# Designed miniproteins, single chains, continued (5): the designs that were tried, part 22

Each design is a single chain, and the fold is of that chain. pLDDT is the mean over its residues in the fold that is shown.

## One batch from the design tools (miniprotein)

Design m16741
Fold by ESMFold2-Fast:
Structure m16741 (fold): chain A 81 residues (1-81)
Amino acid sequence: KELSKEQMIEILERVIELAKKVDPELAKELEKILKEFKESTDYEEQKKLFERAENLALRHALLNDDLEFLQEVGKIFQEAK
């Protein structure tokens, strides 16, 4: 299943809400990616930004041994496809 721009925005916003609870700096970086994503009209660029956000969130969870955040982020992205 291919994600629409609106679905990707919804997923990114959900991940940002979780990030705000665990690391405000991570949330700020994800918000920057979301801003670039919303301003982009190229689907391939949007996919790269979405993938960058996923990798950033998952990397943070793994490096900080935050199993709860890892599971929630993984579930949000998994629900996408």
Scores: mean pLDDT 80

Design m16742
Fold by ESMFold2-Fast:
Structure m16742 (fold): chain A 76 residues (1-76)
Amino acid sequence: PTAEVSVIGNTLLIEATGLTREQFEALLRHIRSLKPKGFFALRDGNKLRVEASGLTPEQVEELVAFLRSLGIEVTV
């Protein structure tokens, strides 16, 4: 499973492919726990796109580390 993480202004974009259901649910739960100002998730088959706004740089770094801890290959 892979994920590309980008930050544009105050918006975090995650584009992931091949996540298991468990990894998908863990990711969404983690982002929700950070209480972003805006949150959008779209799943299309084997692909997931998540947009979250208002996260701090520290929260973004924590999220990238969290994704890697789940066995996801993350590109930033």
Scores: mean pLDDT 84

Design m16743
Fold by ESMFold2-Fast:
Structure m16743 (fold): chain A 80 residues (1-80)
Amino acid sequence: KKEEVLKVLRETKEELEKKGLYLAAENVEKAIETLEKEKDKLSDDEMIERAIILMEKIAEATGEEELAKEAIEKLKELLS
């Protein structure tokens, strides 16, 4: 399910870019890079949980709560 986590984040980045929210999109890209670097050391569930935490931090930093919430809900579906 690690590739599904990365897919959710990439789709979120594309939606942010389409809306002209480039700073939020760049923060999502950095989250993707972090998770790709660490994915071999994480379980599927750990990667999902870390992705959720990163998206929550991006929402706080950028104010893009609605798109972050949608991404977080999709990530939670991957847990169960």
Scores: mean pLDDT 80

Design m16744
Fold by ESMFold2-Fast:
Structure m16744 (fold): chain A 68 residues (1-68)
Amino acid sequence: SSQDRLEALRDRIRQVLDDNADASSEERGRAIAKVVNEFIEEHGDLSPDEQAQLSALIREVGDEHAAR
């Protein structure tokens, strides 16, 4: 399902942020954008509901790493 795919994307984003923990905010942003772009390229344009879920996901994961 879309939810299962977004959960896999969450795991990838989390891993990328962990791999780039000491990188600049700009570098972390680019790493996230790369993963998201690859997901969109593979699955096509996201529905409005999927976009909202993805935005919330990125914000949640990003906030966890930005808190330091």
Scores: mean pLDDT 73

Design m16745
Fold by ESMFold2-Fast:
Structure m16745 (fold): chain A 107 residues (1-107)
Amino acid sequence: MTKEEQLAEAEKLKNEGNKQFAEGNYDEAINNYQQALDIYEAIQAKDVEKIAKIYNNLGKAYLELGKYDEAIKVYQQGLDYAKKNNASEETIATLQKGVDMAKALQN
């Protein structure tokens, strides 16, 4: 598969994840988002804001399932990614709020 074909597949998986999330199918959303992130990482994709948003949506899906430890881990991974790759202050703040919310719900 070419990098262009891999990028197209990652976009399809991300979009399917968004659809499953909207339909309340959080386990399917998580599976699609994780597969999309794996492809973006493998091809060294440069769309920092898009990748950070997938981490945020993945964290939200774990929150909806009451999987607070997994949500904390994913939001923290997204936050670390966003900071390392100079994402916008808004994106970093959103992921930080996700970490804080998941930790509050765990208690």
Scores: mean pLDDT 89

Design m16746
Fold by ESMFold2-Fast:
Structure m16746 (fold): chain A 70 residues (1-70)
Amino acid sequence: GMEEVEEAERRAVRLVIEGRYGEAAEVVLKTAEKLGADKELIEKARELLKQGRYLEALNVAGQALRSAVA
């Protein structure tokens, strides 16, 4: 629900401030998966995480989360 989105956003923002971009992406991605986000966006974000491309992974994870709540 929206409460899960808000909690994930708060956690992700805190992790970003701490420079922990990969962990921020994982928090957003787990919430997106739970809400039934676009599977292709989920897979793309996971591949970017595997490559160490954490800011790009975070951006794609955010797109996945938006797809689940739109």
Scores: mean pLDDT 84

Design m16747
Fold by ESMFold2-Fast:
Structure m16747 (fold): chain A 104 residues (1-104)
Amino acid sequence: MRIPGTPVSPEEAAELAAKSADDPAKVSGVILLSSESGDWEALLAASQAILDKKPDDAYSWLIAGQALKKLGKNDEAIEYYKLSEKIGDETIKKKAKENIKKIK
């Protein structure tokens, strides 16, 4: 189910994510809202804003890769998934490998 309208632009999503980067619950909320709306540009912008503050956040690399894949940027998505795999725990590594396999 999609949230009606586009109340959050990519720029607004990035700002909200940047302000919330230090709070895991708020970060998850921003990612969920952007994902449920199907606004992949907003999801990518939010994930990149989090990574600007926390470049070791493997989950944000994974989500940014997912957004890139939805935008048709498969080569960039694979690179983001590889970074998620290098930094992430076993759960994130497994998800990153699965997503790479679906592209290749």
Scores: mean pLDDT 72

Design m16748
Fold by ESMFold2-Fast:
Structure m16748 (fold): chain A 81 residues (1-81)
Amino acid sequence: TPEEIVDKVLELMRELIELGSESPELAALGVAAALAAVGTLVEAALKSGAVDVKDADVEDLKRALEVAEEGLKRVKAKVEG
């Protein structure tokens, strides 16, 4: 549901804030990843012709969230590797 997608975005943002607590560089990467996730969800909502998340295609929003999560994983791997 759209609410589940919003809750997942909030979860990701909390993780990014915690990741950024150790250094300014990690904070910057966390912010960039959060902005990428939000941007992807906004793009999916606009593509569906809806500004309100509840009127957007739930499958497109889920797909956008999955892409954002994969992007975050790559950022974390780059920092940790």
Scores: mean pLDDT 57

Design m16749
Fold by ESMFold2-Fast:
Structure m16749 (fold): chain A 90 residues (1-90)
Amino acid sequence: VSEETLDLEVDIALVRIQVAVTRQAAEKIKNPEYREKALKLIDEAEKLVDEASQLLRAGGSPEQVRSLIDEALKKVREAGKIVDEAVKKE
């Protein structure tokens, strides 16, 4: 296994942890509008990280895998901001 592949595997694992933690926080939001918006972004991030994992396992382009990881992270960060805003207002 190349160093590049190992780095991508680590990044995928870290994104999965962030998705799981952010989902758990989002599920505790009392406001249904904020909860729905956060969970939708988390679902989209989960799909992207699963796609990245599948592509990496298939020996796909490291550039494409990195792009999917970066997009998943952006969605998790957006969901995290919604969670933070909702918690501060509750």
Scores: mean pLDDT 86

Design m16750
Fold by ESMFold2-Fast:
Structure m16750 (fold): chain A 78 residues (1-78)
Amino acid sequence: SLFEALNYAEQAYRALKQGNTEKAIEYLQQALKASPDPEAQRYLQKAIEALKQGNTEEAIRYVEEAFRVLGEALERQS
């Protein structure tokens, strides 16, 4: 669900801010599984790839884009 994906993406963002990269990847993988939105899936996947390459700043930017897309998708359902 969009709500579950948004929740996991938020948990990933908090983990990244705390420097917990392994936990962030776990949450991003859960967000990707929960997301029905293809654009959000693309950003979440790019965030995971960036983290695997050690690019935490890029990963944060992609997670922020996923938040935006997921939020817009939730509003479109109303």
Scores: mean pLDDT 85

Design m16751
Fold by ESMFold2-Fast:
Structure m16751 (fold): chain A 90 residues (1-90)
Amino acid sequence: IKVVNGIGGTLVADFLRNAVIDASKTARDAGGSDEAIREASRLATKRSSEVGKELVELASKGTPYEEIAKRVEEAMEELKETARRIAEES
């Protein structure tokens, strides 16, 4: 019950807030340069905006929390992997 009620907007907001922070941290932890960290943040901002629109659409259609949460997890892992790759190339 608690994980379903009022989750849609909060889950999307938390994803958008954390996506850039986590991408920046991943790039830094991978030994990325300042330029690599900035690039990872920039791409995370752009990609999270795209995914955020998808998540809002899913929430508006009454998609179960578990499915929305899975999509968030997939997107977060994708962003972290991209950030790590950018850092490794710097």
Scores: mean pLDDT 76

Design m16752
Fold by ESMFold2-Fast:
Structure m16752 (fold): chain A 97 residues (1-97)
Amino acid sequence: SLAALQQQLEQQRQQERREIEFLLRAAESLIDVAERELSKPNPDLELIQSILAQARATLAEARELLAQSSLSPAEKAEFRRRLDELEARVAALEAQI
């Protein structure tokens, strides 16, 4: 039925939002850890590099899921803005190591 198809689409969108949100929060957590480590008097640069590589991979996965998602153009634009902001933070940290 049409109602069942609409319900399936809404459930799919909710799951897509949750997955993208999870990846963005995971990436932000990794970036926060890297920033904290870099602020120490003797930062572990190899550890920071490893964490930033994980953050980049997580953001790449989020960007791919967002591109494939059924989310509205407005929601996609907001998630893209957040992705761009987090990618810029990673790039700034990479420039310091």
Scores: mean pLDDT 92

Design m16753
Fold by ESMFold2-Fast:
Structure m16753 (fold): chain A 67 residues (1-67)
Amino acid sequence: EVEELKATIERIRKAVEEGRDLQAAYTALKVLLGELPADGSFTARPVSREELEEMIEKAEKKLEELE
């Protein structure tokens, strides 16, 4: 649901701004953007705030398409 996706993005944005749960935020954004492999595998690597902010912006733009 668009409302649930928007709430998820807002929660991720707050976590990124606070510098917490960045790995979980990264995984959630990958799911929202459809970028995780079908088997759900991914590299557990450090992720930057800048990368997460870019992904958040991209996810918000995709939600506009689902409106």
Scores: mean pLDDT 70

Design m16754
Fold by ESMFold2-Fast:
Structure m16754 (fold): chain A 68 residues (1-68)
Amino acid sequence: EAIENVEKAIKSEDPEEIVENLQKALAALPSEQIAEAVAAIGEGLVEAGTKGIEGLKAAAKKLLEFLK
C-alpha cells in the first residue's frame, strides 16, 4: 500500500501529493527504520541537487528503493 501510493504520487508529478505520500510512508515504518529511510531520502535529494520537483521525485524514488 505505502509503496503503491508513493509510486502513484511520483507519476502525478504533484509536489503536494509526493510530500503527503512520503510522510505517510515514513509514518507507517517502525521507529527503528525511520532513520535509515530518512538517510535514503537525503541521498536522493543530494544526488538531484535539491532542484524543485526533480529533487522531490529523486527523494521519493530512494524511499521506494529502501522499501522494496
Scores: mean pLDDT 73

Design m16755
Fold by ESMFold2-Fast:
Structure m16755 (fold): chain A 62 residues (1-62)
Amino acid sequence: IPPLSPAERERIDALLAAGVPPERVVDELEQEARDFARAQGLSEELVEAGARDVREAAEAYL
């Protein structure tokens, strides 16, 4: 079972293709995850947990 969704993998691939360095790709996905979770009205604990999971998954994918 892949840790990242197909859309998240496509986003990583697109950023890398655009010449964004891997460390900035990870930071971008982590921030996008936080912004999305906050927009959904999740608690800060869930926002931070989701952001950490996305960061770890992105680092493992790269």
Scores: mean pLDDT 80

Design m16756
Fold by ESMFold2-Fast:
Structure m16756 (fold): chain A 70 residues (1-70)
Amino acid sequence: MKEVQEKVEEAAEEVHRRGLSREEIKELTLELLDYAIEKFKDNPEIVELLKLAKEAVENDRPFSEISAAL
């Protein structure tokens, strides 16, 4: 969890520094979610939540709908 949060913070800092577009942010978010799924593959409950987050990002659904389910 903490390592994933650290990578998310690093990506957010990169986004701020480079002024990435919305599409580039989406691609980075999907890459981070894939990394998190691989990292937590031994915990199926966390993997299911991460897959739901990835599906929402792919379908441009608001993160507020996912956070309400957490």
Scores: mean pLDDT 68

Design m16757
Fold by ESMFold2-Fast:
Structure m16757 (fold): chain A 59 residues (1-59)
Amino acid sequence: MAEAFRELAEQLEDPRLRMVAEGMAAGASARDIADALGISEATARRMMREVERRVAERL
């Protein structure tokens, strides 16, 4: 299922969501993504949920 996040990342127009999707494909946690992007963990969690919704819509 990491492949689904990688494929979605390639099609995302929002660069922040692309970075989040790439992090999720690599198995990164919300904290790891937040630290990498310089955002809050709460913002990273919100973006991760958005990526998960988009993956679910493609199923």
Scores: mean pLDDT 75

Design m16758
Fold by ESMFold2-Fast:
Structure m16758 (fold): chain A 61 residues (1-61)
Amino acid sequence: SAREAALAEASALVAEVWADPSVSEEQKRAFEARVLAAITSTDDPAEMLARVRAIAEEVRA
């Protein structure tokens, strides 16, 4: 389903942030909280994935 595909892509983005040595432990904790909020904030898989991508880009900037 579209939701399963979006969750798989979101999981891959989360894994990339967690594997990034330039992201601090505190930033990783804040990132996880923001991702959880994004996942629960909307039933639209495309909107959820867009929000997760934006959060991942912000954390890694």
Scores: mean pLDDT 81

Design m16759
Fold by ESMFold2-Fast:
Structure m16759 (fold): chain A 65 residues (1-65)
Amino acid sequence: MVVVVIVLETDEDLTGEERQMAIQAAAAVAEAVARLILELLTKYIPPNKIIVVGVIKIADEVLVN
C-alpha cells in the first residue's frame, strides 16, 4: 500500500471570501497534482493500492479532504 499526502499551506490569516477562494484554489491544485502522481504511480503500482490524501492548512487551521 502506497499513501501519498499532498500538503498545501499558507501563513496568511484569510477570512470570508478570500479564505473560500484560497480553499477552492488549493483544492484545484491538489487535484491536478494528485492526477499527475496517480498517472506516474499507476505505471508501476495497481490503482487499488494507492491512496492520496490532501491537506490544506490556513494559518493555524487544518482542513483535510
Scores: mean pLDDT 72

Design m16760
Fold by ESMFold2-Fast:
Structure m16760 (fold): chain A 88 residues (1-88)
Amino acid sequence: MTPLQRALADLSREEQIRLVAALLRPPLDEALELLRAALNREIPRDLSKDELIEIVAEETGLPKSEIRRALNSKEKLSYSELIRRLFG
């Protein structure tokens, strides 16, 4: 089980969407490193933000449209809480 799969376990669909949006919200370089660690695998550095959304949508089964909506939401999971849920 990857750190991302573990963090998403026992969360509602809306909470899962908020978590993955929080992971993708940092600048592209930080989001790439977080996603590599969360998926426990290498991800190419030349990917766009949209391509990271596609990877997360495929890994989690969550719709890309809902992830994009959550990225623009004022309701945000804190960075500290994100790191705690993924790695702590």
Scores: mean pLDDT 79

Design m16761
Fold by ESMFold2-Fast:
Structure m16761 (fold): chain A 93 residues (1-93)
Amino acid sequence: NPDLKEIQNLLKQAEEALKKGDVDKALELLEQAIEKLERLIKTASPAQLPQLQGLLDRASRLAMEVLKKTKDVPRAIGIVLRLIGLSIDLEAR
């Protein structure tokens, strides 16, 4: 699935940016990954749910690390809330 690979690549780039101390770039890449996750979860088949859960878990761990390091706390909180919403939606399926 090309969309799954694109999300994986965005999360990898965000993790690498965070490791280099570029918190703002990590935040931007994480937002892009979450937007794609939101779109994909709405159309996901039951067979895709485990892969989406794995990506959501990865995004959630990264969001918590960004929240600890960012000066833009409101933006990071917004991301965490979006991820919580996606987790609830995914568990309801």
Scores: mean pLDDT 85

Design m16762
Fold by ESMFold2-Fast:
Structure m16762 (fold): chain A 69 residues (1-69)
Amino acid sequence: SEEREKARRRLRVLASAFNLPLTDEEIDKLVERYLENPEEVDARIDEISKLPFEQQEEAARKLVEELLS
């Protein structure tokens, strides 16, 4: 679907921005998890963007690990 493809692009851009090496399979799984509760995930991404730069990569990694578990 269009929304699924947009979510995939968004998550790929975020993975690149936070230096997270993700496979296409992991991105697809993240898209499914994102679509289950996009409001909550967007809020968490927004909070990560407000952290000091040095903490953003670790916080993003933890979010990805949680969503992939």
Scores: mean pLDDT 81

Design m16763
Fold by ESMFold2-Fast:
Structure m16763 (fold): chain A 99 residues (1-99)
Amino acid sequence: MRLEVSVEVKVDKDKGAKVTATGRAEAPRGSRLYLAIGSAKVTADGKTIEKQAVASALAERDGVIEASATIEVKDLAKGKNVKIEVSDVRLAVEPVPLP
């Protein structure tokens, strides 16, 4: 079983910071993929904003399934020394429990 997680960070001068985590898994039909960003911290000028995101996808057939979770922070990208830290990214595959 292959599990892949990628994290992309984009900073736009007008729109702020965007963090996207994408999880991929090879799973049998009926499995659900869960993706969580447990912590995304955006720090500028000594102020920190922390956000979380969760996404899920259902496997409609055997093969590769994908879920993406996105966090946007608008009001900090205009400062100098913007720091973005992403931690506790989790990917899990669970079978559909019922019936």
Scores: mean pLDDT 74

Design m16764
Fold by ESMFold2-Fast:
Structure m16764 (fold): chain A 98 residues (1-98)
Amino acid sequence: SMETEVTVDNIRSLGERLRTGPPEERPRYAAGIATLIKSRPDLPEESKLYAVEAIGEGLRAVREDPEALERIRRYAEEAAEHSSEEVSRKLREAIEEV
């Protein structure tokens, strides 16, 4: 649907901002991604896998900032709780890598 397409575009936009945006805003973009995954069961698996990749890069980017790292980990865990086994496993792997 058009609503699903808008949500997919929003995840891509948030993921890009999480990877390249200002450091102080990265936890907010991760929160947005977690909210979209939690609220939209109809979100395509490929979009959720893209979100895993973006969250992993965001975690690595804030590795030296304990407060930001803890916040992104928290949102990654929330996203994992509302995802398939594969997406959940990959999110937890991304958390463990930092």
Scores: mean pLDDT 83

Design m16765
Fold by ESMFold2-Fast:
Structure m16765 (fold): chain A 92 residues (1-92)
Amino acid sequence: MREFTRRLLQLIEKMVEDKSSYEEAYREFKKWVEEMVKAGLSDDEILRIVGAAHIYLILEQKKGKISEEEYDRLMRALSEAVMEVMRRREKE
């Protein structure tokens, strides 16, 4: 659990440093969510980790480390990637 949260936060930090596009962020987040599913994490566990990432992004934006545009872009990419993978799982 702790390790997966750390990896997601490191991925976000790299995307902020690299000024990743929405498309690049969406691809990386989708890959991360698919890896969590493969690792056997429940939907609730994945959503808890994603919640921590959202809090991290809010705090970094408030510290002035990322712009409001970068915050919106990364939050949207993460949320849409999670929703896409979760919807696929519901269709058993």
Scores: mean pLDDT 79

Design m16766
Fold by ESMFold2-Fast:
Structure m16766 (fold): chain A 92 residues (1-92)
Amino acid sequence: AAEAVREAILKAYEELSEEEKEKREEVIKLLLEVAGEDYSTLTEEQKEQGKLTITQLMLLGDISLEELKEAAKKGAEEVEALVEEVAERVHA
């Protein structure tokens, strides 16, 4: 079940255009920088986790890429608040 959900989310990401993938990668980089991590030093597994997290937030939380980008620019506290809001929306 969990693997099927992960596979569906990754498939949704893979079906994106190159431009859409690049935009999402920029947001992943910003979110990781806020967490004190450098995207360029990440393992392939960590990069895959970042793609899953972004895609999951957008699909389940009905959050736009722009909203995630703005939250990342404001810092870790704003990103954490946004993630908690998404968790509340899906925990019905």
Scores: mean pLDDT 69

Design m16767
Fold by ESMFold2-Fast:
Structure m16767 (fold): chain A 106 residues (1-106)
Amino acid sequence: MDHWVNGDYIGGGNSFSQLGDQTGSSRLYVQSGLLYQQSGDFDTAISQFQRALDLDPNNSGAYNNIGLLYQQQGDFDSALQYFDRSISLDPDSTSSRQNRDQILRQ
């Protein structure tokens, strides 16, 4: 909604991505992906979340975030696969279950 800060999202995403490259931190790539998602750069957001998963394959939140991006693009099959993976890693996650159920009830 805040169009004024869209450039700040891209700049912040790039900064967190660079820090991730320097530190090897999965969390910094997740933060980068979230900022690119806010800017509407979904391809870069997915790429950052995939880098996070390369460092921490058990990051259920990164799988959930990729699933949300595929859902937003209308790729429900890919979205379901990522939500199912997120749920398998963190069965107590309500977010991934709710997102999965939202697709299935359509």
Scores: mean pLDDT 78

Design m16768
Fold by ESMFold2-Fast:
Structure m16768 (fold): chain A 92 residues (1-92)
Amino acid sequence: MLEEVIKFIESTLDAALAAVPSAGEVDQQALENRKKYVEENIHKASEKVKEAIEKFKKKVEEAKKTADPRNQELLEALLTQAIGLLINADLA
């Protein structure tokens, strides 16, 4: 069910955010592809998924306040991936 998938994606994002101090690499090609997918498909998302996206954005903005500048791009990549997964789950 969509609600269970949203909760799973949120828990995956939470685990990734907790691991950020030990992570260092961003796949630029994968990030670019995910950004394009989000831009092309976000308007098709349901209200429930749009609410989840806003919650995820707020969570990542809080993480950015205490993050090392080197991890800012990684945090953006994690957010973009989570949003892409939410939209994909909603459209499936």
Scores: mean pLDDT 76

Design m16769
Fold by ESMFold2-Fast:
Structure m16769 (fold): chain A 49 residues (1-49)
Amino acid sequence: MLELEEISGNYQIPGQTVTLRDKETGKVFTFQGPPNGGVARDFAQELAK
């Protein structure tokens, strides 16, 4: 399971680009838009596989 943390961006602003890091693997994912729950995590999990 990915342990994602926010490195950059603002979760409160719709449309903000957010950069997440998986704490276990060190992989970095960039998602456009606030992660409002599972969306960014789901996307990052797909990219990690």
Scores: mean pLDDT 58

Design m16770
Fold by ESMFold2-Fast:
Structure m16770 (fold): chain A 73 residues (1-73)
Amino acid sequence: SKQEEMQKLYSQISDLHYIGSVYLTVEKSLGKEAADKLIDNYIKERPSITREEILEAAKKMEEIIEKIKKLKE
């Protein structure tokens, strides 16, 4: 069912994917400098996480969101 496929997609989303999604939203709305500041603030409290990991998660999050949108139609 569409609901089961959506649940599988949501189960692939981690905290990194959510911060990545926020980064992309801020970059599109407020520009790169605001998005970069958001990542810097996030990493300050989680120094084991790299900027590169967040950007990779952002890319994966866009793919997951696109699949979910298609399932909602």
Scores: mean pLDDT 77

Design m16771
Fold by ESMFold2-Fast:
Structure m16771 (fold): chain A 78 residues (1-78)
Amino acid sequence: SMAEIEEEYQKLSREDQLLFEINKGVLDVLIAVMKRMNYSQEEIREAINKLLDNFRSKGTDPRVIKLLEKYAEIEIAA
């Protein structure tokens, strides 16, 4: 839920909070564009997982990745 995301977000450092907010905006745009292009929820999820795997490979804090995954699932389903 968004409430659980907000609770976990408040536990992040200010740097990680900013990283989450920036990438949340990127996910909003990506999901909206893919939905307009008639991609399925599964195809959107696959594209986001590839983006998040890139963040994992670059050493992004796993807590930030987990919150972005949770946020993406809410937005995909909406």
Scores: mean pLDDT 88

Design m16772
Fold by ESMFold2-Fast:
Structure m16772 (fold): chain A 100 residues (1-100)
Amino acid sequence: SVEELLQQSRQLNQLLLQFRQAVDAKDIEKAEEVARQILDLLRGIPGVSDADINRLKEIMERVLEAVRANDEKRAIHFFTVFSLELTGVLTDAILLARKA
């Protein structure tokens, strides 16, 4: 349902904030943990395709790579790309749920 997707979206927004905090703190272990939680939650959302998950995984790995390299500008760039792509994926899932 749309209501379930909105609740899942709120949970993802909370995890996204935790991911950003871990990235800013250079806490790679916590960043990897939260990244896994985000991807696991996305797999459970109706209307999120394997292609969407794979695209988000790729971007998320670019963030983690930048954090490991201590490249703050690159980490911020890929985090921004990830956040925007995630918003698009969730919007598409909500629109699909409305058609059901």
Scores: mean pLDDT 83

Design m16773
Fold by ESMFold2-Fast:
Order: structure tokens, then C-alpha cells, then sequence
Structure m16773 (fold): chain A 93 residues (1-93)
């Protein structure tokens, strides 16, 4: 099952890089994306700066500095073949 590690950072600051770590089986295609949210709505997809895979762990870095609007959350989305979509939200401060 794709999973975001529970004790990872739950808040991010405006203009910073958002680091997302997900655990997923190596044999399955993993897609990781991140979106800036305002009032529960997706306002912008975040550019990927770096993706690294080590075993069953994928770490992706997203550029929050590309967002000019006030946003409440960044939502990370991990999609793995044959499994439900996993999501994780970071509060923006």
C-alpha cells in the first residue's frame, strides 16, 4: 500500500521547498504530484524539482515559491497501480 510516513512535517512555509516522502512497492508504477489549495480548491500544481527513489521509498521535492496566491494547504497525491490514491496535506504558514 502507498503510504506517507505519519511523523513527517505537517507544516510548510510560503516560498519554501515541500519535501514529500511516500512508501510504495518497487514493482508498481508510482506517480507523485502536489497541489496548492485555497478554500479547499486546487489552485495550482507545484513544479517538481527533484525525485529520488531508494528501494520502496520515493522522495519528491516541490517548489512552493511558484505560488503567488495565499494558500491554506499543499496536498501531495501518490498513485500506485492496483491501490487507492494516497493523499497527505501540509498546512501553509
Amino acid sequence: MAEFPAPEEKTVKKGEIVTVTVRAPRELLVSISAYALKDGKKVKGLPILEVRREGDTVTAKFDLSSVTDDVDYVEAVAEVIGEPTATHRFKVE
Scores: mean pLDDT 72

Design m16774
Fold by ESMFold2-Fast:
Structure m16774 (fold): chain A 100 residues (1-100)
Amino acid sequence: MSDEEKREFARNYYKENKEKITKEVLELKDDPEALQAKIDELIAQLDDPDTLVRIKALVDLWIIDQVEPSLRIRRAMFRVATEDPDPALRDIAAELLAQP
């Protein structure tokens, strides 16, 4: 998969999953422990050997941050932007973090 194909995958995954993940986060607002457990699982997936698993986790975390702002999520995304072995994922994370 090319770097451009990875970026296209991230954009399409966001469009397809934004509403679903937003709904899941809103349903978890009354259960902060369950929300934190979901965030913990997604942060762990940022270390997955499968690049597509890491892209999905990165996009999921960013969608969650848009609904329920979290310094923990932003720190994990910043780690991806600076440390991920794939330059395409570093670029995707940096672009997401640069959005207002």
Scores: mean pLDDT 87

Design m16775
Fold by ESMFold2-Fast:
Structure m16775 (fold): chain A 79 residues (1-79)
Amino acid sequence: VDEIAALDPNSPEYQALLDKAREKLKELNIPEKAVVETIRNLAFDPNLSDDAALLAFYYMLENKIDVSKLGNVALKLNA
């Protein structure tokens, strides 16, 4: 999480992670907006960026993190 949070949002590495997150959502047939809304609710942060929400979701899936921790992951990525 800290490594992802340190990435420049305009870097190719950051964009590659966002692309992977969007591909995963497409495979699961989950709308991007639904994920963003769910993660904002879990983080209790209405200003959470769409990118941070998507990266938190992708990080959760790849690392098999419990849903209860997803809000905290999203907050760290948005910091």
Scores: mean pLDDT 69

